Designed miniproteins, single chains, continued (5). Designs and how they scored, part 49

Each design is a single chain, and the fold is of that chain. pLDDT is the mean over its residues in the fold that is shown.

## One batch from the design tools (miniprotein)

Design m17686
Fold by ESMFold2-Fast:
Structure m17686 (fold): chain A 86 residues (1-86)
Amino acid sequence: MTLEEKRKQIFTTLLSYAEKRGLTPEEVIERLENGEVDDLERLFIAAYLRAKGKTLKEVVEILNDPEKFREAAREVAEDLRRYLES
């Protein structure tokens, strides 16, 4: 499975869970950009980073560093926005 296919699966799953919670894709992007993430969204950010080839240790370090986590969340938001425009 390609890196692109893995990212699409992660985004499809994230959007499906968001829809079940009554959130639009645009609201998900806004939440990620503003750092308004719950445990479920943290898990998807972790899965995204692993799909990009980050090691488990690197992912744990990013999740535990508030600044790196915000950077990762913004990266997910930008990639998700691009996915929705495709």
Scores: mean pLDDT 79

Design m17687
Fold by ESMFold2-Fast:
Structure m17687 (fold): chain A 86 residues (1-86)
Amino acid sequence: ERAAVEAELEAMRAVALAAGFPEAEVDRIVALALALLDNLDDKAKAQEYAGKLLDATYAAINSRQPMTPEEEAHAAAMKKEILEEV
């Protein structure tokens, strides 16, 4: 459901800001993910693309500042919850 993806985007925003990403850049990424959900008629494809965008964003964060094992486990759990709701 859209609300679950919005919650994941909010969590990703918090992680990105903590990693030192500029707020404007993070807000742009969130807006792109929401635009994918709003403009794709195929719900499954919208969820797939949103998931790939989240994965790419987390990979970029990890390239700048490696996550702790706890942060990595938490991110994996959030991704699993989104996939289970699809």
Scores: mean pLDDT 66

Design m17688
Fold by ESMFold2-Fast:
Structure m17688 (fold): chain A 82 residues (1-82)
Amino acid sequence: SMQREKAIQELIEAASIAARAGDEETMRLAVKAAEYVLQGDLEKAIEEAKRARERAQENEEVKDELTKLLDKAIKYIEEALK
């Protein structure tokens, strides 16, 4: 699915930004969400992406950028569920 490919791309970009910012937990959650997308477990992928989004709020430097990427990823996963 093109939506799954786009979701993975946004999640990996979010993980990369979180890693550069030293936010290991947001990175881990974004990677876990991408793994669930690859496995086809889209419900768990949404859950982990939402957890990553919640954690990202604690990181002032990258909060806005991470929220934007994770919101895009969640939207693509939700579209892939249809």
Scores: mean pLDDT 89

Design m17689
Fold by ESMFold2-Fast:
Structure m17689 (fold): chain A 86 residues (1-86)
Amino acid sequence: MDEDSQAFELARRAFSEALLQGKSIEEAAEVAVETLKKQGYSESKALLATATVLSDYGFRTTDNNKRKEFLDLASKLTRKALELEE
């Protein structure tokens, strides 16, 4: 199985569960990154997978304010991940 697909599914599940528990988008993203790191993924991989989940949520939302929050955070995490890339 593709490692990228596994990281994405783990991040998506952790993020979705955190949102269902009433956490903010930013807090849910932090939970997803921590979950991937605890499973042995690198910080760069955890950030990229979480950014992909945020982008997916952003493109699916009909709320303009939430879309901006999702996409802005996705961009921030992607930039941080690229700065950590070997």
Scores: mean pLDDT 83

Design m17690
Fold by ESMFold2-Fast:
Structure m17690 (fold): chain A 73 residues (1-73)
Amino acid sequence: MEEDIERLAEALVAGDSAAIYAEVQRIVARHGERALEILERALERALEKASPEDVPRVERMARGARAYIESLL
């Protein structure tokens, strides 16, 4: 879980859509409905690391990831 949170947080900060989707698929497969909790914790970690100018992008990417998780559940 902690490793999953960190990898997803890094992908969110980087704005790497391919990495975000790959991590989401892996997290949903492994953790099911807990993927939403993992995303929330990953977003918190990403916002701790992100520069203020990158916050809107990180939040937008997290919204996309959330929609994707919900579509897989």
Scores: mean pLDDT 84

Design m17691
Fold by ESMFold2-Fast:
Structure m17691 (fold): chain A 93 residues (1-93)
Amino acid sequence: MIEVLGIKVEIKDGKLVATLSIRQTKEAQRVTIRFVAVTPEGPQVVSSQDVYLEKGETKTFTAVAEDAEKVLKIVWQLLQDGKWIVLGTAEVK
């Protein structure tokens, strides 16, 4: 199971910088993690990456969304059993 250790959001020079820290608490596995920026026009996938996590490994992900003014909320998601599971959200506005 993936444990969320923290989510941080910062706006710098008109860009939104979002950071996710997670830990693998069970057996080693490959996971797909994506960063979604929710705008008035709907959700936009900003980044998606495949990551191998060992048991007990802590890993930090950073994603940058352009035009922070248009971002209402950020969502970090994990792909499990063909479904996107929400790891965490942060309101921007």
Scores: mean pLDDT 82

Design m17692
Fold by ESMFold2-Fast:
Structure m17692 (fold): chain A 76 residues (1-76)
Amino acid sequence: AKVVKGTIHRPFVGKGSFRLVNDTTGEVVTADVEGDEKTLTVTYSGPSGGYTLLSGGFLTVATFTGDSGTHTIVEG
């Protein structure tokens, strides 16, 4: 997986399917997420750009910049 610097607002442990919002277009895609409390691995298909990862209830979990594929978000 590609390592990207981002901001992790809420720790997550385990696996789940979350909403990923493109910060420019507002397009929402489904992302597969795996968390180990310190990092988030996010897999999705969508245009390149800034993204906001939302858990249930539209709570912001993380923000990062990336392309389609698998990214490991680390605090940076």
Scores: mean pLDDT 81

Design m17693
Fold by ESMFold2-Fast:
Structure m17693 (fold): chain A 65 residues (1-65)
Amino acid sequence: SAELEEMKKKFRDELLNKTIQFAEELVKILEDPSKREEAEALSAEFTKQVMEENKEFEKKLKELG
């Protein structure tokens, strides 16, 4: 349905925007070599969040399809 396609597009657009914002923050943190561990922790947290959100989105699509 058109509604399902719009939901998928919105999810993908939001993910892309979050990734761009995260990359900008990560570059800023990495300008300071003492913040390497902070950058690694933030990358791990972002990856975990993205994977969890994707899993929830897939579950929602299965309930609607």
Scores: mean pLDDT 84

Design m17694
Fold by ESMFold2-Fast:
Structure m17694 (fold): chain A 83 residues (1-83)
Amino acid sequence: TEKEKRKLELQMELGVAMVELSVLIKLHRDDPAKVAELRALHDEAESLVAKLDSTKDPTEEELEQARERLRRIRDRIDEIRRG
């Protein structure tokens, strides 16, 4: 279904974000404050993947909320990469 496709796409994009965060953690390993921030973002992304995986037939609202959370995670990753 279209909802199943949207769920799988969200899980894939979250997976990519988690890989990017893992790389950034290694790049910033000498900055404990930055590492703590990056780990918090990674934990949030992992938690969101787990929630999506455990949710059969997510509602339109749940998919919209997950997309918004992913957008915020990605925006913060981009800010860290530019700074």
Scores: mean pLDDT 87

Design m17695
Fold by ESMFold2-Fast:
Structure m17695 (fold): chain A 67 residues (1-67)
Amino acid sequence: MVSKEQLREALEKEGIFLSDEEFDTLFSLFDRDKDGHISKEDAAILLRYLGKQYNKELDVEAILASL
């Protein structure tokens, strides 16, 4: 499981800075039980999406291994 804080810190380390509202909205799409955690599979989808949107080549496997 990946926490909201861990995912945001990982994104910021890669140079992807989202507003609190933008990040909360995206995270809530995957956090179905609203416990502040998502699966690594869902985190991978979110990371790939943001990598494409910000034109960043993210090593999603390496990022998830750090979480």
Scores: mean pLDDT 80

Design m17696
Fold by ESMFold2-Fast:
Structure m17696 (fold): chain A 100 residues (1-100)
Amino acid sequence: MKEELLKEIDEIAKKVRDYIEKHETDPATRERALQEIDLIKEEIKSILPHLTEEQYREALKVLREAKKKIDELIKQGKSVDEIINVLRETAKKIAEIANK
């Protein structure tokens, strides 16, 4: 389960990073967006070692739902901020799972 969660977050972060690099033309906005993605990824990774088995399953479900939503937003050509906001909400949900 831990390995699956790490793989899912790495895959999601890569998809969002690739989208930002391809579609964000302003260098300053691109740099800030890429830094934010890396920070969100590391925050989620820092939480994962402290989860119970039930919390891991719930977090994995949240990450898989986020991946589907991000794929849909990318397909629709949505803004970089809308896509990053899915990751922000995902990190918040995972933190809430860890604190319950």
Scores: mean pLDDT 82

Design m17697
Fold by ESMFold2-Fast:
Structure m17697 (fold): chain A 96 residues (1-96)
Amino acid sequence: MEPLTEVDDLTPEQREKALQFAVKFAKEALDKYPGAEIVSAVMAVVGNTVAVVLKLKYDNGEEKIIEKVFDLSDKPASPEEVERARRLAREGLERQ
């Protein structure tokens, strides 16, 4: 399953870094929630900000949505870029 949105607008280095952040977050999520499966994943990129939203589902049918924001640069992302990236990722998840 390809969870990536807007990745084609990134440089090859930024794309690789964003993918590594998404994979790392997915692994951390499965470690933290060992009975859950990732049923949906969305990534949105705005400027130097990457937002990853995961939908987890347990065997009992319980669902949990988690999100994490990453900075592609050494400079902290602006609050505006963070908010926009989170919004786009959540909207992408709602469309699935």
Scores: mean pLDDT 74

Design m17698
Fold by ESMFold2-Fast:
Structure m17698 (fold): chain A 92 residues (1-92)
Amino acid sequence: EREKLLKEAKELVKEMLKNGGKEDEEIKERAVKFLKENVGLDTSSLSFEEVNRLMLLYLVALEEGLSREEIRELLLKEIKLIEEARKNNEGK
C-alpha cells in the first residue's frame, strides 16, 4: 500500500507542476482530499502553491520512510510556518 501512496502522490505532484504554477481547482481539490484521507489534515484554506508545497513535502517524507504520524507532524509544522508568514505580511 505504501507503493500505491507513493505512485498517487507522484502523479498528483506531476499534474500540479505540469500546470506551470497556474491554479487548477480540480487538481487542488484532489490534493486536498489526498492529504485529508492519508494524513487527516484539512488544507482546503491554503492556496494551490501552498498545497503543492505540502504534497512535495509529503512525497519526500514518505520516500524517506516516515510514518503517517511523523508526516502529519511535519506537515502541521509547515502549515504553521505558512500561516505565520501570511500574518506577518498582512500585519505590515
Scores: mean pLDDT 77

Design m17699
Fold by ESMFold2-Fast:
Structure m17699 (fold): chain A 76 residues (1-76)
Amino acid sequence: LTPEQEAEVYLALLEIAASIAINDALKRGDFETAERIRKLRDEYVERITEAAKNGDLDKVRELAEEGIREIFRLGE
């Protein structure tokens, strides 16, 4: 994969994780947590995109793993 394609895969994984966590929050009526997860997702998307622009694939992977972990932690 090119660096750009690899970053796209990690962004897709982050979006999937966020969608799962948001859906779970909405199912239990926790709209505040759903909104917080959306904001956290958007923040990590920006950070991962910046790392990808700098060609820092190690940072892209690190941020994606961190973001997914934080999203599921917040969704608990």
Scores: mean pLDDT 85

Design m17700
Fold by ESMFold2-Fast:
Structure m17700 (fold): chain A 75 residues (1-75)
Amino acid sequence: SDKEIAKKAAEEARKQVPPEVLRRSFDEDAAALLWADRNKLPLEVRHGAVARVMEKNGVKEHAEYQYKRAAEAAK
């Protein structure tokens, strides 16, 4: 499903962050989002990272929108 594809893209965002950067962060998902944006990672990875942060903060509708954008970018 689009949501499953996008959640995998969000996990890839975290994997792309150097361990040193993650170790210095208070929130690894927020750090992964910032890293993905700053380093211009592929669109599917950036949208997935946004979706994960939105989902963790209870912004369900925006998270679903970003999951769909991540899945579309992964095609």
Scores: mean pLDDT 78

Design m17701
Fold by ESMFold2-Fast:
Structure m17701 (fold): chain A 70 residues (1-70)
Amino acid sequence: SENEQLAQLALARARQYAAQGDYAAALSEIVKATELSGDRAAGAALLRELLPHADPAVAARAQEIIAELE
């Protein structure tokens, strides 16, 4: 579906941002992909992968979103 294609594009962008060290942008794209796919468990897992790399503000936002998804 179109939403599946848009979700995959968002995940590709998230990986590019994470590779650049832009974890705030990576988080935003993971949230977008999760909203488009409806896969809450996958979204939470990807956000958990960002936690050891992100600054405290981004990590706190990721933890808040993980709690909303779980």
Scores: mean pLDDT 86

Design m17702
Fold by ESMFold2-Fast:
Structure m17702 (fold): chain A 87 residues (1-87)
Amino acid sequence: LTAEEYAALNESQKVAVEIGRELGFIGIGVEAALELEKLGVPKEVLDEVIKLGANKDWEGLIELMRKAGVPEEFIERIRKEAEAIEA
């Protein structure tokens, strides 16, 4: 969604876009947590990952995934998804 397209939306549509972005950020945290769950990390670490995604702390999320042994290919995908939602 471009700035021009966003400016053309009515108030209700703008709220829906913002909700969609927030859900997208939460979704990234959940996606990372599911990948970490496959590696057998504790629930406390999974909860932290979801929280980092919801708070838009991408550097913290990426660092935690690297420490847990998540493949770099998956980490790069998460980084691109975060950038796409933020753009």
Scores: mean pLDDT 72

Design m17703
Fold by ESMFold2-Fast:
Structure m17703 (fold): chain A 78 residues (1-78)
Amino acid sequence: SDKQEYIKRGEKFEKQGEKYLEQGDNKMAAAYYIASGINYEKAGDKEKAIESYKKAIEAGKDDPLTVETAQRLIEQIK
């Protein structure tokens, strides 16, 4: 189902974000964590989406636009 495909994509992007974070590429890490969260959100997994967006805030903490984007994405989850 589309839900299972979104979960798989979310997991792949999360792992990619982790790899960029390990490499010190915080900007790319944050971008992949946002992409992961969007896929978990599309899968209906709100908890994992929020976790991924929070990881994006932590990775992108020195980039105000990234922090604002991830915060907005969390706020839209009801």
Scores: mean pLDDT 90

Design m17704
Fold by ESMFold2-Fast:
Structure m17704 (fold): chain A 77 residues (1-77)
Amino acid sequence: MTVRGVLYADNIEEAREKVERFASEALGRPVSAVKAVEDGDTIYYELRDENGRLVGGAKIVPDGDRYRARVTVLVPD
């Protein structure tokens, strides 16, 4: 199953933390957001579980005075 979310934060670090929390809650285990690439104002993250397995991705972009994170988690079943 694929779980998707859109999260808002006041800064990049808060957005990253919200992405990790969302993914960890969706997967039911710890997930870390690892920065993959920066493309202009956009930061792309790989979501990895405790074994380093790729379990999703996230994209953080400026959105006015805030940051918007789009997150996708691949949940088994």
Scores: mean pLDDT 85

Design m17705
Fold by ESMFold2-Fast:
Structure m17705 (fold): chain A 63 residues (1-63)
Amino acid sequence: MAEVTITDPLIARIAEHVSGLRSPIRASSVEELPDGYVRIVSEENGVVLVVHKEDVEIGPVTS
């Protein structure tokens, strides 16, 4: 499992409003895409986010 923090405040707000996801997001999977994007699948609700690598911090779940 991975924990994903969206570091750009505008993208974080959009993710919360559109997908119901607030940082830090618990991810069941994280896939690296071409063009510097990452595909994140939320563990909580199965929602898929595609965000730029530079706009996120990915780490292990600490709880």
Scores: mean pLDDT 76

Design m17706
Fold by ESMFold2-Fast:
Structure m17706 (fold): chain A 60 residues (1-60)
Amino acid sequence: NEAAEAGRKGAAGGTGSGAGAAASMGVLDYNSPEGARAGNEAAAKGWDAEEAAEATEKGS
């Protein structure tokens, strides 16, 4: 449950703190189709980690 809490706080901080960085990267990513593909893979990996943490908290 501590891991789930850390993940939730990290996600909230990341969305706020990374908002500007994400925007800049978005513009650059549009100019580089390879970057867009890498971003999609990174997002999928993040999803798996968060899902696992949430499932563990509910299962435990």
Scores: mean pLDDT 46

Design m17707
Fold by ESMFold2-Fast:
Structure m17707 (fold): chain A 117 residues (1-117)
Amino acid sequence: MERTLGVAVVVDGDELHIVVYDTEGRVVLEETIPVERLPEAAERIAELAKELGADRVGVVAGSATDPELARRVAEELAERIEKLTGIPVTAVTVEAPSLEEARAAAEELARAFALAG
């Protein structure tokens, strides 16, 4: 059975709210970073994926007001994690009317990816 790491990233102005779910759907990382620190976040997520023996990573980027930035963040995380680990990454975006709804949707989908493996 494939083991999937779930990553939720929510765009909140110039900041990213990141939650990482292990292969059992448990939160193993929660942080808020400026967008400019995305490369460092990708490195932390890559190390978690290797440490937990993930066969896949699912990235869900959520946004209420900036879907293009959410798409770019999802793509950059996927590319960086794949380059660092060789683990295949699936990246999706979710849009919601509010930041709270975008966060809830992204976190629910990321956890669902983790539990589906």
Scores: mean pLDDT 86

Design m17708
Fold by ESMFold2-Fast:
Order: structure tokens, then sequence, then C-alpha cells
Structure m17708 (fold): chain A 90 residues (1-90)
């Protein structure tokens, strides 16, 4: 579990950096909390959660950084982005 969550965080930080996001480390920490919830719920494997969260970062990361002063609420915003990605994949 702890290692799996850190792998999600690392993948998100790398994706955010690839997108040129200065807030990548902070966004990655928030995203890792969402990934933890998905893994803990048993609805996703660590690999599936990582893929979904990385895709959410690619779609929503720039928007989250644009609203930098308010991204402490990013857990809710990222949850909405994750739900949007899941809906598109279904």
Amino acid sequence: MERDIEEVRRALEETGRELGLESAPTLARTGARMGEAMIRSGTMSPEEATRLMVEAMRHAGRGMEKHREEFEEGSEFLAEAVLEVVERLE
C-alpha cells in the first residue's frame, strides 16, 4: 500500500513536470490521495489507479495550476477530473 501510493505520486509528479507545471509536486501529492482511495476501495489495482490519475493530470493539470491559490481544494477538483476521465472511458 505505502509503496503503491508513492508510485502513484511519483508518476503524477513526472507527468506534471512533462507538462511544464511548476506546481507538479503539490498536485502529485493531492492526486496520490485520490489514487490511495481507489486502491484502498479495491476497485482498482495500483497500476490501473496510476494510469487513471496520470490521464487526469494530463487533462486537468493546467487548469489546477491556473487556479494555484485555490488548489488546496485540489482533492475535490482532481476527483471531478478523475470521474470525467472514467466516464469518457466507459
Scores: mean pLDDT 71

Design m17709
Fold by ESMFold2-Fast:
Formats: C-alpha cells, structure tokens, sequence
Structure m17709 (fold): chain A 55 residues (1-55)
C-alpha cells in the first residue's frame, strides 16, 4: 500500500510535468504522448507499469 502510494505520487508529478510542458508549448497533451487519449489513461498506464516492475 505504501509502495503503491509512492508510485502514484511519482506518476502524478510526471503527469503534471507533461501537462505543464504541453501548456508551455501551446499544444494539446496528445501531441507529447500520442499513445494516450487522456491524462487519466497515461496515469493508469504508468502506475501499472511501475507496479509490474516492483513485483
């Protein structure tokens, strides 16, 4: 549970950084990460990936 919380916080920081960069460039988020249709989808995929690496 603590590990998952730490991963979620790390992923939230990365998602926020991507969103800030998209805003800085004046482009939609999907231009930086075209594999994902939403920030929520990116967040879920990143959390799942980190959890699999921790198993």
Amino acid sequence: SELKKGIEELVDERVAAIEAEAKRRGVPFSALVPEYESLDELKEAEIEGWLKLSE
Scores: mean pLDDT 76

Design m17710
Fold by ESMFold2-Fast:
Structure m17710 (fold): chain A 80 residues (1-80)
Amino acid sequence: SADLEKAAELLEEALELAKRGELERTVELIQKALDYAKKGNASEDAINDLEAALKAAREGQTAATIAAISGALRLIKEEL
């Protein structure tokens, strides 16, 4: 799915930003990735991981954000 490919691309960028501690930009990219994941009919597990990543990033929880993005990215890549 082109939507899932776009979600994966955005999440790879979000992961790099999160590793650098740039959580404000990470939030913006996760929000866009979540929209694309929903359009691409991603699994409930992938959507839940994305929503968890968004919450963690908004709360400034860098390690939790990285873990949740990594989980969502793995699941979305399995659905390509």
Scores: mean pLDDT 89

Design m17711
Fold by ESMFold2-Fast:
Structure m17711 (fold): chain A 66 residues (1-66)
Amino acid sequence: LEEELRAKGQATFDLLRKKVEELSQQIANSQNPSQETVQQLQDAQQQLALVEQTFNQQLAKLKAAL
């Protein structure tokens, strides 16, 4: 169960982390980043936080059920 949750979440987690890192580097390398790039970074950060919160809540429920 934990392995299934981690495997499914990890793929999304890794994609979002990589996207955030790439967008952050693009913004850091530019004094005037595009609004599209800034918006994509914010969207990716929000989704990453939601995935992490859901994963942690599911793990807490599994531990409490033991």
Scores: mean pLDDT 74

Design m17712
Fold by ESMFold2-Fast:
Structure m17712 (fold): chain A 85 residues (1-85)
Amino acid sequence: MREIQEALALMYSGIGKLLAKKGDYKLAVEEYEKAIKILREAGVESGEVLTNLGEAYAKNGDFEKAEKYYREGAELGNEEAKKKL
């Protein structure tokens, strides 16, 4: 079950990355939030997905949420998140 949830989360994270590259940051946020919800339900944390969500929030103008997710990503050892703090 966890393996299926992790695969589904990777799919949503991948869609979020494609949307972010296209500049659709609002939609990227929605897809990354789906990925994080699934990972948390599976008891898994991803610094990469949290950092990507923070970046999408920042690009969408939500700096308070961006800082929150950058801090969470940095706590999990993500180097890009640490640079954003």
Scores: mean pLDDT 84

Design m17713
Fold by ESMFold2-Fast:
Structure m17713 (fold): chain A 89 residues (1-89)
Amino acid sequence: MEELAERAREGLRKALEATRKAIEANKDDKEKLQEALDLLKEFIDRKEEAIEALREAGLSEEVAREIAEEAVEEAEKVAKEAEEVIEKL
């Protein structure tokens, strides 16, 4: 369980970092930035589904919610970064 929780946190952290790098690499491509933003917003909206998926993977409800909430908070920050870049285009 603990190892699974650590892997989930690491995976989400790496995915969000990859998204940030993609935003930085595509700062002049409004269409790609909008696509990334739409995916981030979908992830944020589907927080409860993410919690259920983590629970099905073997995490407790408390740990699954904590991981999903941390990931959503980070995704919201990345989404704001993407919105700010789009506004400057």
Scores: mean pLDDT 80

Design m17714
Fold by ESMFold2-Fast:
Structure m17714 (fold): chain A 70 residues (1-70)
Amino acid sequence: MLDEYEKKQKEIQKLVDKAQQAGKKGDWDTAKKYAEQAAKLAGSLLPGDEQSQTGYDSALDDFMKKAKAA
């Protein structure tokens, strides 16, 4: 159970790192793609449909801000 959660957490971190690197290079299409993938994984960790959708939107906004700040 925890191993599955840890695996998704590591995948999210890798995608966020890739989004930030793409953002630093000005490749916003790639940054957005990785941020969206990370947000989908983050949303899947929340219970219930409403929380999953809220988590996705919040995570995507956060990840895009991090990519832009890079």
Scores: mean pLDDT 71

Design m17715
Fold by ESMFold2-Fast:
Structure m17715 (fold): chain A 92 residues (1-92)
Amino acid sequence: EEKDKALQEFLEHLGKLAELVEKIEDEELKKKLLSLIKDIRDAVMAEDFEKARKLAEEIKELILNSNESEELKKQLLEEVDKILEALDKLEE
C-alpha cells in the first residue's frame, strides 16, 4: 500500500516534469530531458532506484546550468525534488 502510493506519486510528478519540459525553449535540452525522464521511468520499473536517483540528479544539474527563466527552473526543480522524495519512499 505505501509502496503503491509512492509509485503513484512518482509517476504523477514524472508526468508533471515532462509537461514542464515541453515549455523549454532549448530544443536540444528538451530532447535530452525527455530522454532522461524515459530512462528514470524504465529504471524505476526495473526497481533500479540507484540508477533512477542518479538520472534525476543529472536532470537537476542540467536544469540549474540551463539558460531557461528562473520561474520555469523553479517549477522544474520542484518536480525533480518531488521525484527524489518518491524514490526515497520506494527504497524503504
Scores: mean pLDDT 86

Design m17716
Fold by ESMFold2-Fast:
Formats: sequence, structure tokens, C-alpha cells
Structure m17716 (fold): chain A 120 residues (1-120)
Amino acid sequence: SRIEELKEKLKSKDPVEQLRAIAELARMKTPEGVKLLLEALKSKDPRLQAAAVRALGEMGYKEAVDELRKLAESDDPVLQAAAATALKNLGEEEYAKKVFEKILKSPDPLLQEAAKRELK
């Protein structure tokens, strides 16, 4: 089935295949797709975690708020920024604002620009 194919793509060594699988799961909006996205949040690959975080935020999956708050406390600034954006999309605007204010102190100009856009 397509869900089984996407599950195998999430295990791929190719990051492009993994990201495309995440995007397709988000577009499907099925319970099986949500389950795979929630499993991807537990990945040890911060890039795959960040992609799943963004997908759940864009889908409006409010049941993920508690897990996204934990990821917003991550030492990985990319994962932290992705979680803050997702939380903002899910209505946690005040919490997301505090996280973006911390990201503004980053020496990375791209992270600073992303945080400035979200704080408007």
C-alpha cells in the first residue's frame, strides 16, 4: 500500500526521499499518516524530526502540542526553530514568541531572520 511505501521511504538513507515522504504524509491527512509522523518525531536524526514537526504544525494537529513543546527546548537550534513555528501555527503564540526571542540571540543570521519573521 502507499502507506507501507511511505513507511519504508522514512527509513531511507536518502534525505530527499525522507523529506518527500513526510510531505506526502502531511498532505494525506490520514490517521495512519499521523502515526508515522509522530514516530518520526522520535527519530535520532534532528533533520527528520524538524520535517515531521513542520508537517504536524502545517496540518493543524493540536494533539502534538505537548511533544512540540519538549522539542522547542532542544539544544539543536534548527529543531528548536521548527518546533516554535509549529507551535505558533497550532495557536501557542505566546510560547512560540518566547522561543523565537531566545533564537534571536543566535549568532546564525539565517536563524535570526527566521525568528524576526515569526515575531511579526
Scores: mean pLDDT 83

Design m17717
Fold by ESMFold2-Fast:
Structure m17717 (fold): chain A 86 residues (1-86)
Amino acid sequence: MALLRVTLRGDPEAVRAGARTAEEVLRGSPGLLDVRVTHHGDSAVVTGTFEDRESAEEAGERVRKALAEDPRARGVEVDVQVTDEP
């Protein structure tokens, strides 16, 4: 299994919009097992658990593209990481 972690920081409204976009992209992604979203005011973490690393990496690229194209998420700092989970 692999873990995709999307960390969002910025204006609270833009962060909430970005987190929603990331969650929607992940929920439509092949190999997804679970999605979790945590909000902390000016930050959010969206975590996706995937069957394999390739699925997680492809989903991460889709999230990056979707956030770049989302005007509601303008100005949000985005960090996307993929790790292997035991």
Scores: mean pLDDT 84

Design m17718
Fold by ESMFold2-Fast:
Structure m17718 (fold): chain A 75 residues (1-75)
Amino acid sequence: SAVEEMEKKAEELKKNSTEEDIKKAEKVLKEVEELVKAGKYEEAEKLFEEFLKNSNEPEKNALEYLSLQRGREVL
């Protein structure tokens, strides 16, 4: 099922990330979500893009892992 494929991908992404990278990605996602709730869509998009541009591969993997866990398309 699609859920099982997402779980497998999420597990692989988590294995290629550190707990610190996951915490950093979680903080960014929380800030982006708070900006979206406040109607600040342009600020949310800018924050997310800046994180992606300045992130290494493990940090990007952590972001994708958290995105899959929350069931939201962030990209």
Scores: mean pLDDT 70

Design m17719
Fold by ESMFold2-Fast:
Structure m17719 (fold): chain A 111 residues (1-111)
Amino acid sequence: ERKELIERVLDLLERLVEAARELAKVYEGTYTGELAEQVARLAEKIKEFIQKNESNLSVKTLKHIYEGVEAALEHVEEALASKDDIVQAQTKVNQALETLKQALLFLKKEI
């Protein structure tokens, strides 16, 4: 069901914002922290876009976004687990950011 899928995507985005904000706090004052802040802001932007365009989003689009957000969250959680390895943390955060950029481009193209 479309409504249930929207709720799941919004919940996942909220979790991503929280995880990215935590990562930004851990790496405050570093480039990795700046990337984490960008992930949080982009996730919030995607959330707002979905809320404003709820009736115009197809199940196919929502599934694609769900997969992208889930992958981004996994990358951020892996970065949080890699606190002792700043290079690995930075790589994971950058992967999350690129995944979300692609998700937002896909959303904008479908509307």
Scores: mean pLDDT 86

Design m17720
Fold by ESMFold2-Fast:
Structure m17720 (fold): chain A 57 residues (1-57)
Amino acid sequence: SMADRRARALALAREAARADVEGRYDEFNRLMTEAVEIDPSLVAEIWAAAREEAARL
């Protein structure tokens, strides 16, 4: 479903944020690419989720 795709993409974005904060930039890039590939129409929401998660960490 669309909700399942959104949930998976946002989960990857939050995992990417943790990789970024830890300096694992290759993993950040891989996870963000996977998130966008799930649903490219969510790109703005994916980036927002990553920024919000990074701000919490």
Scores: mean pLDDT 87

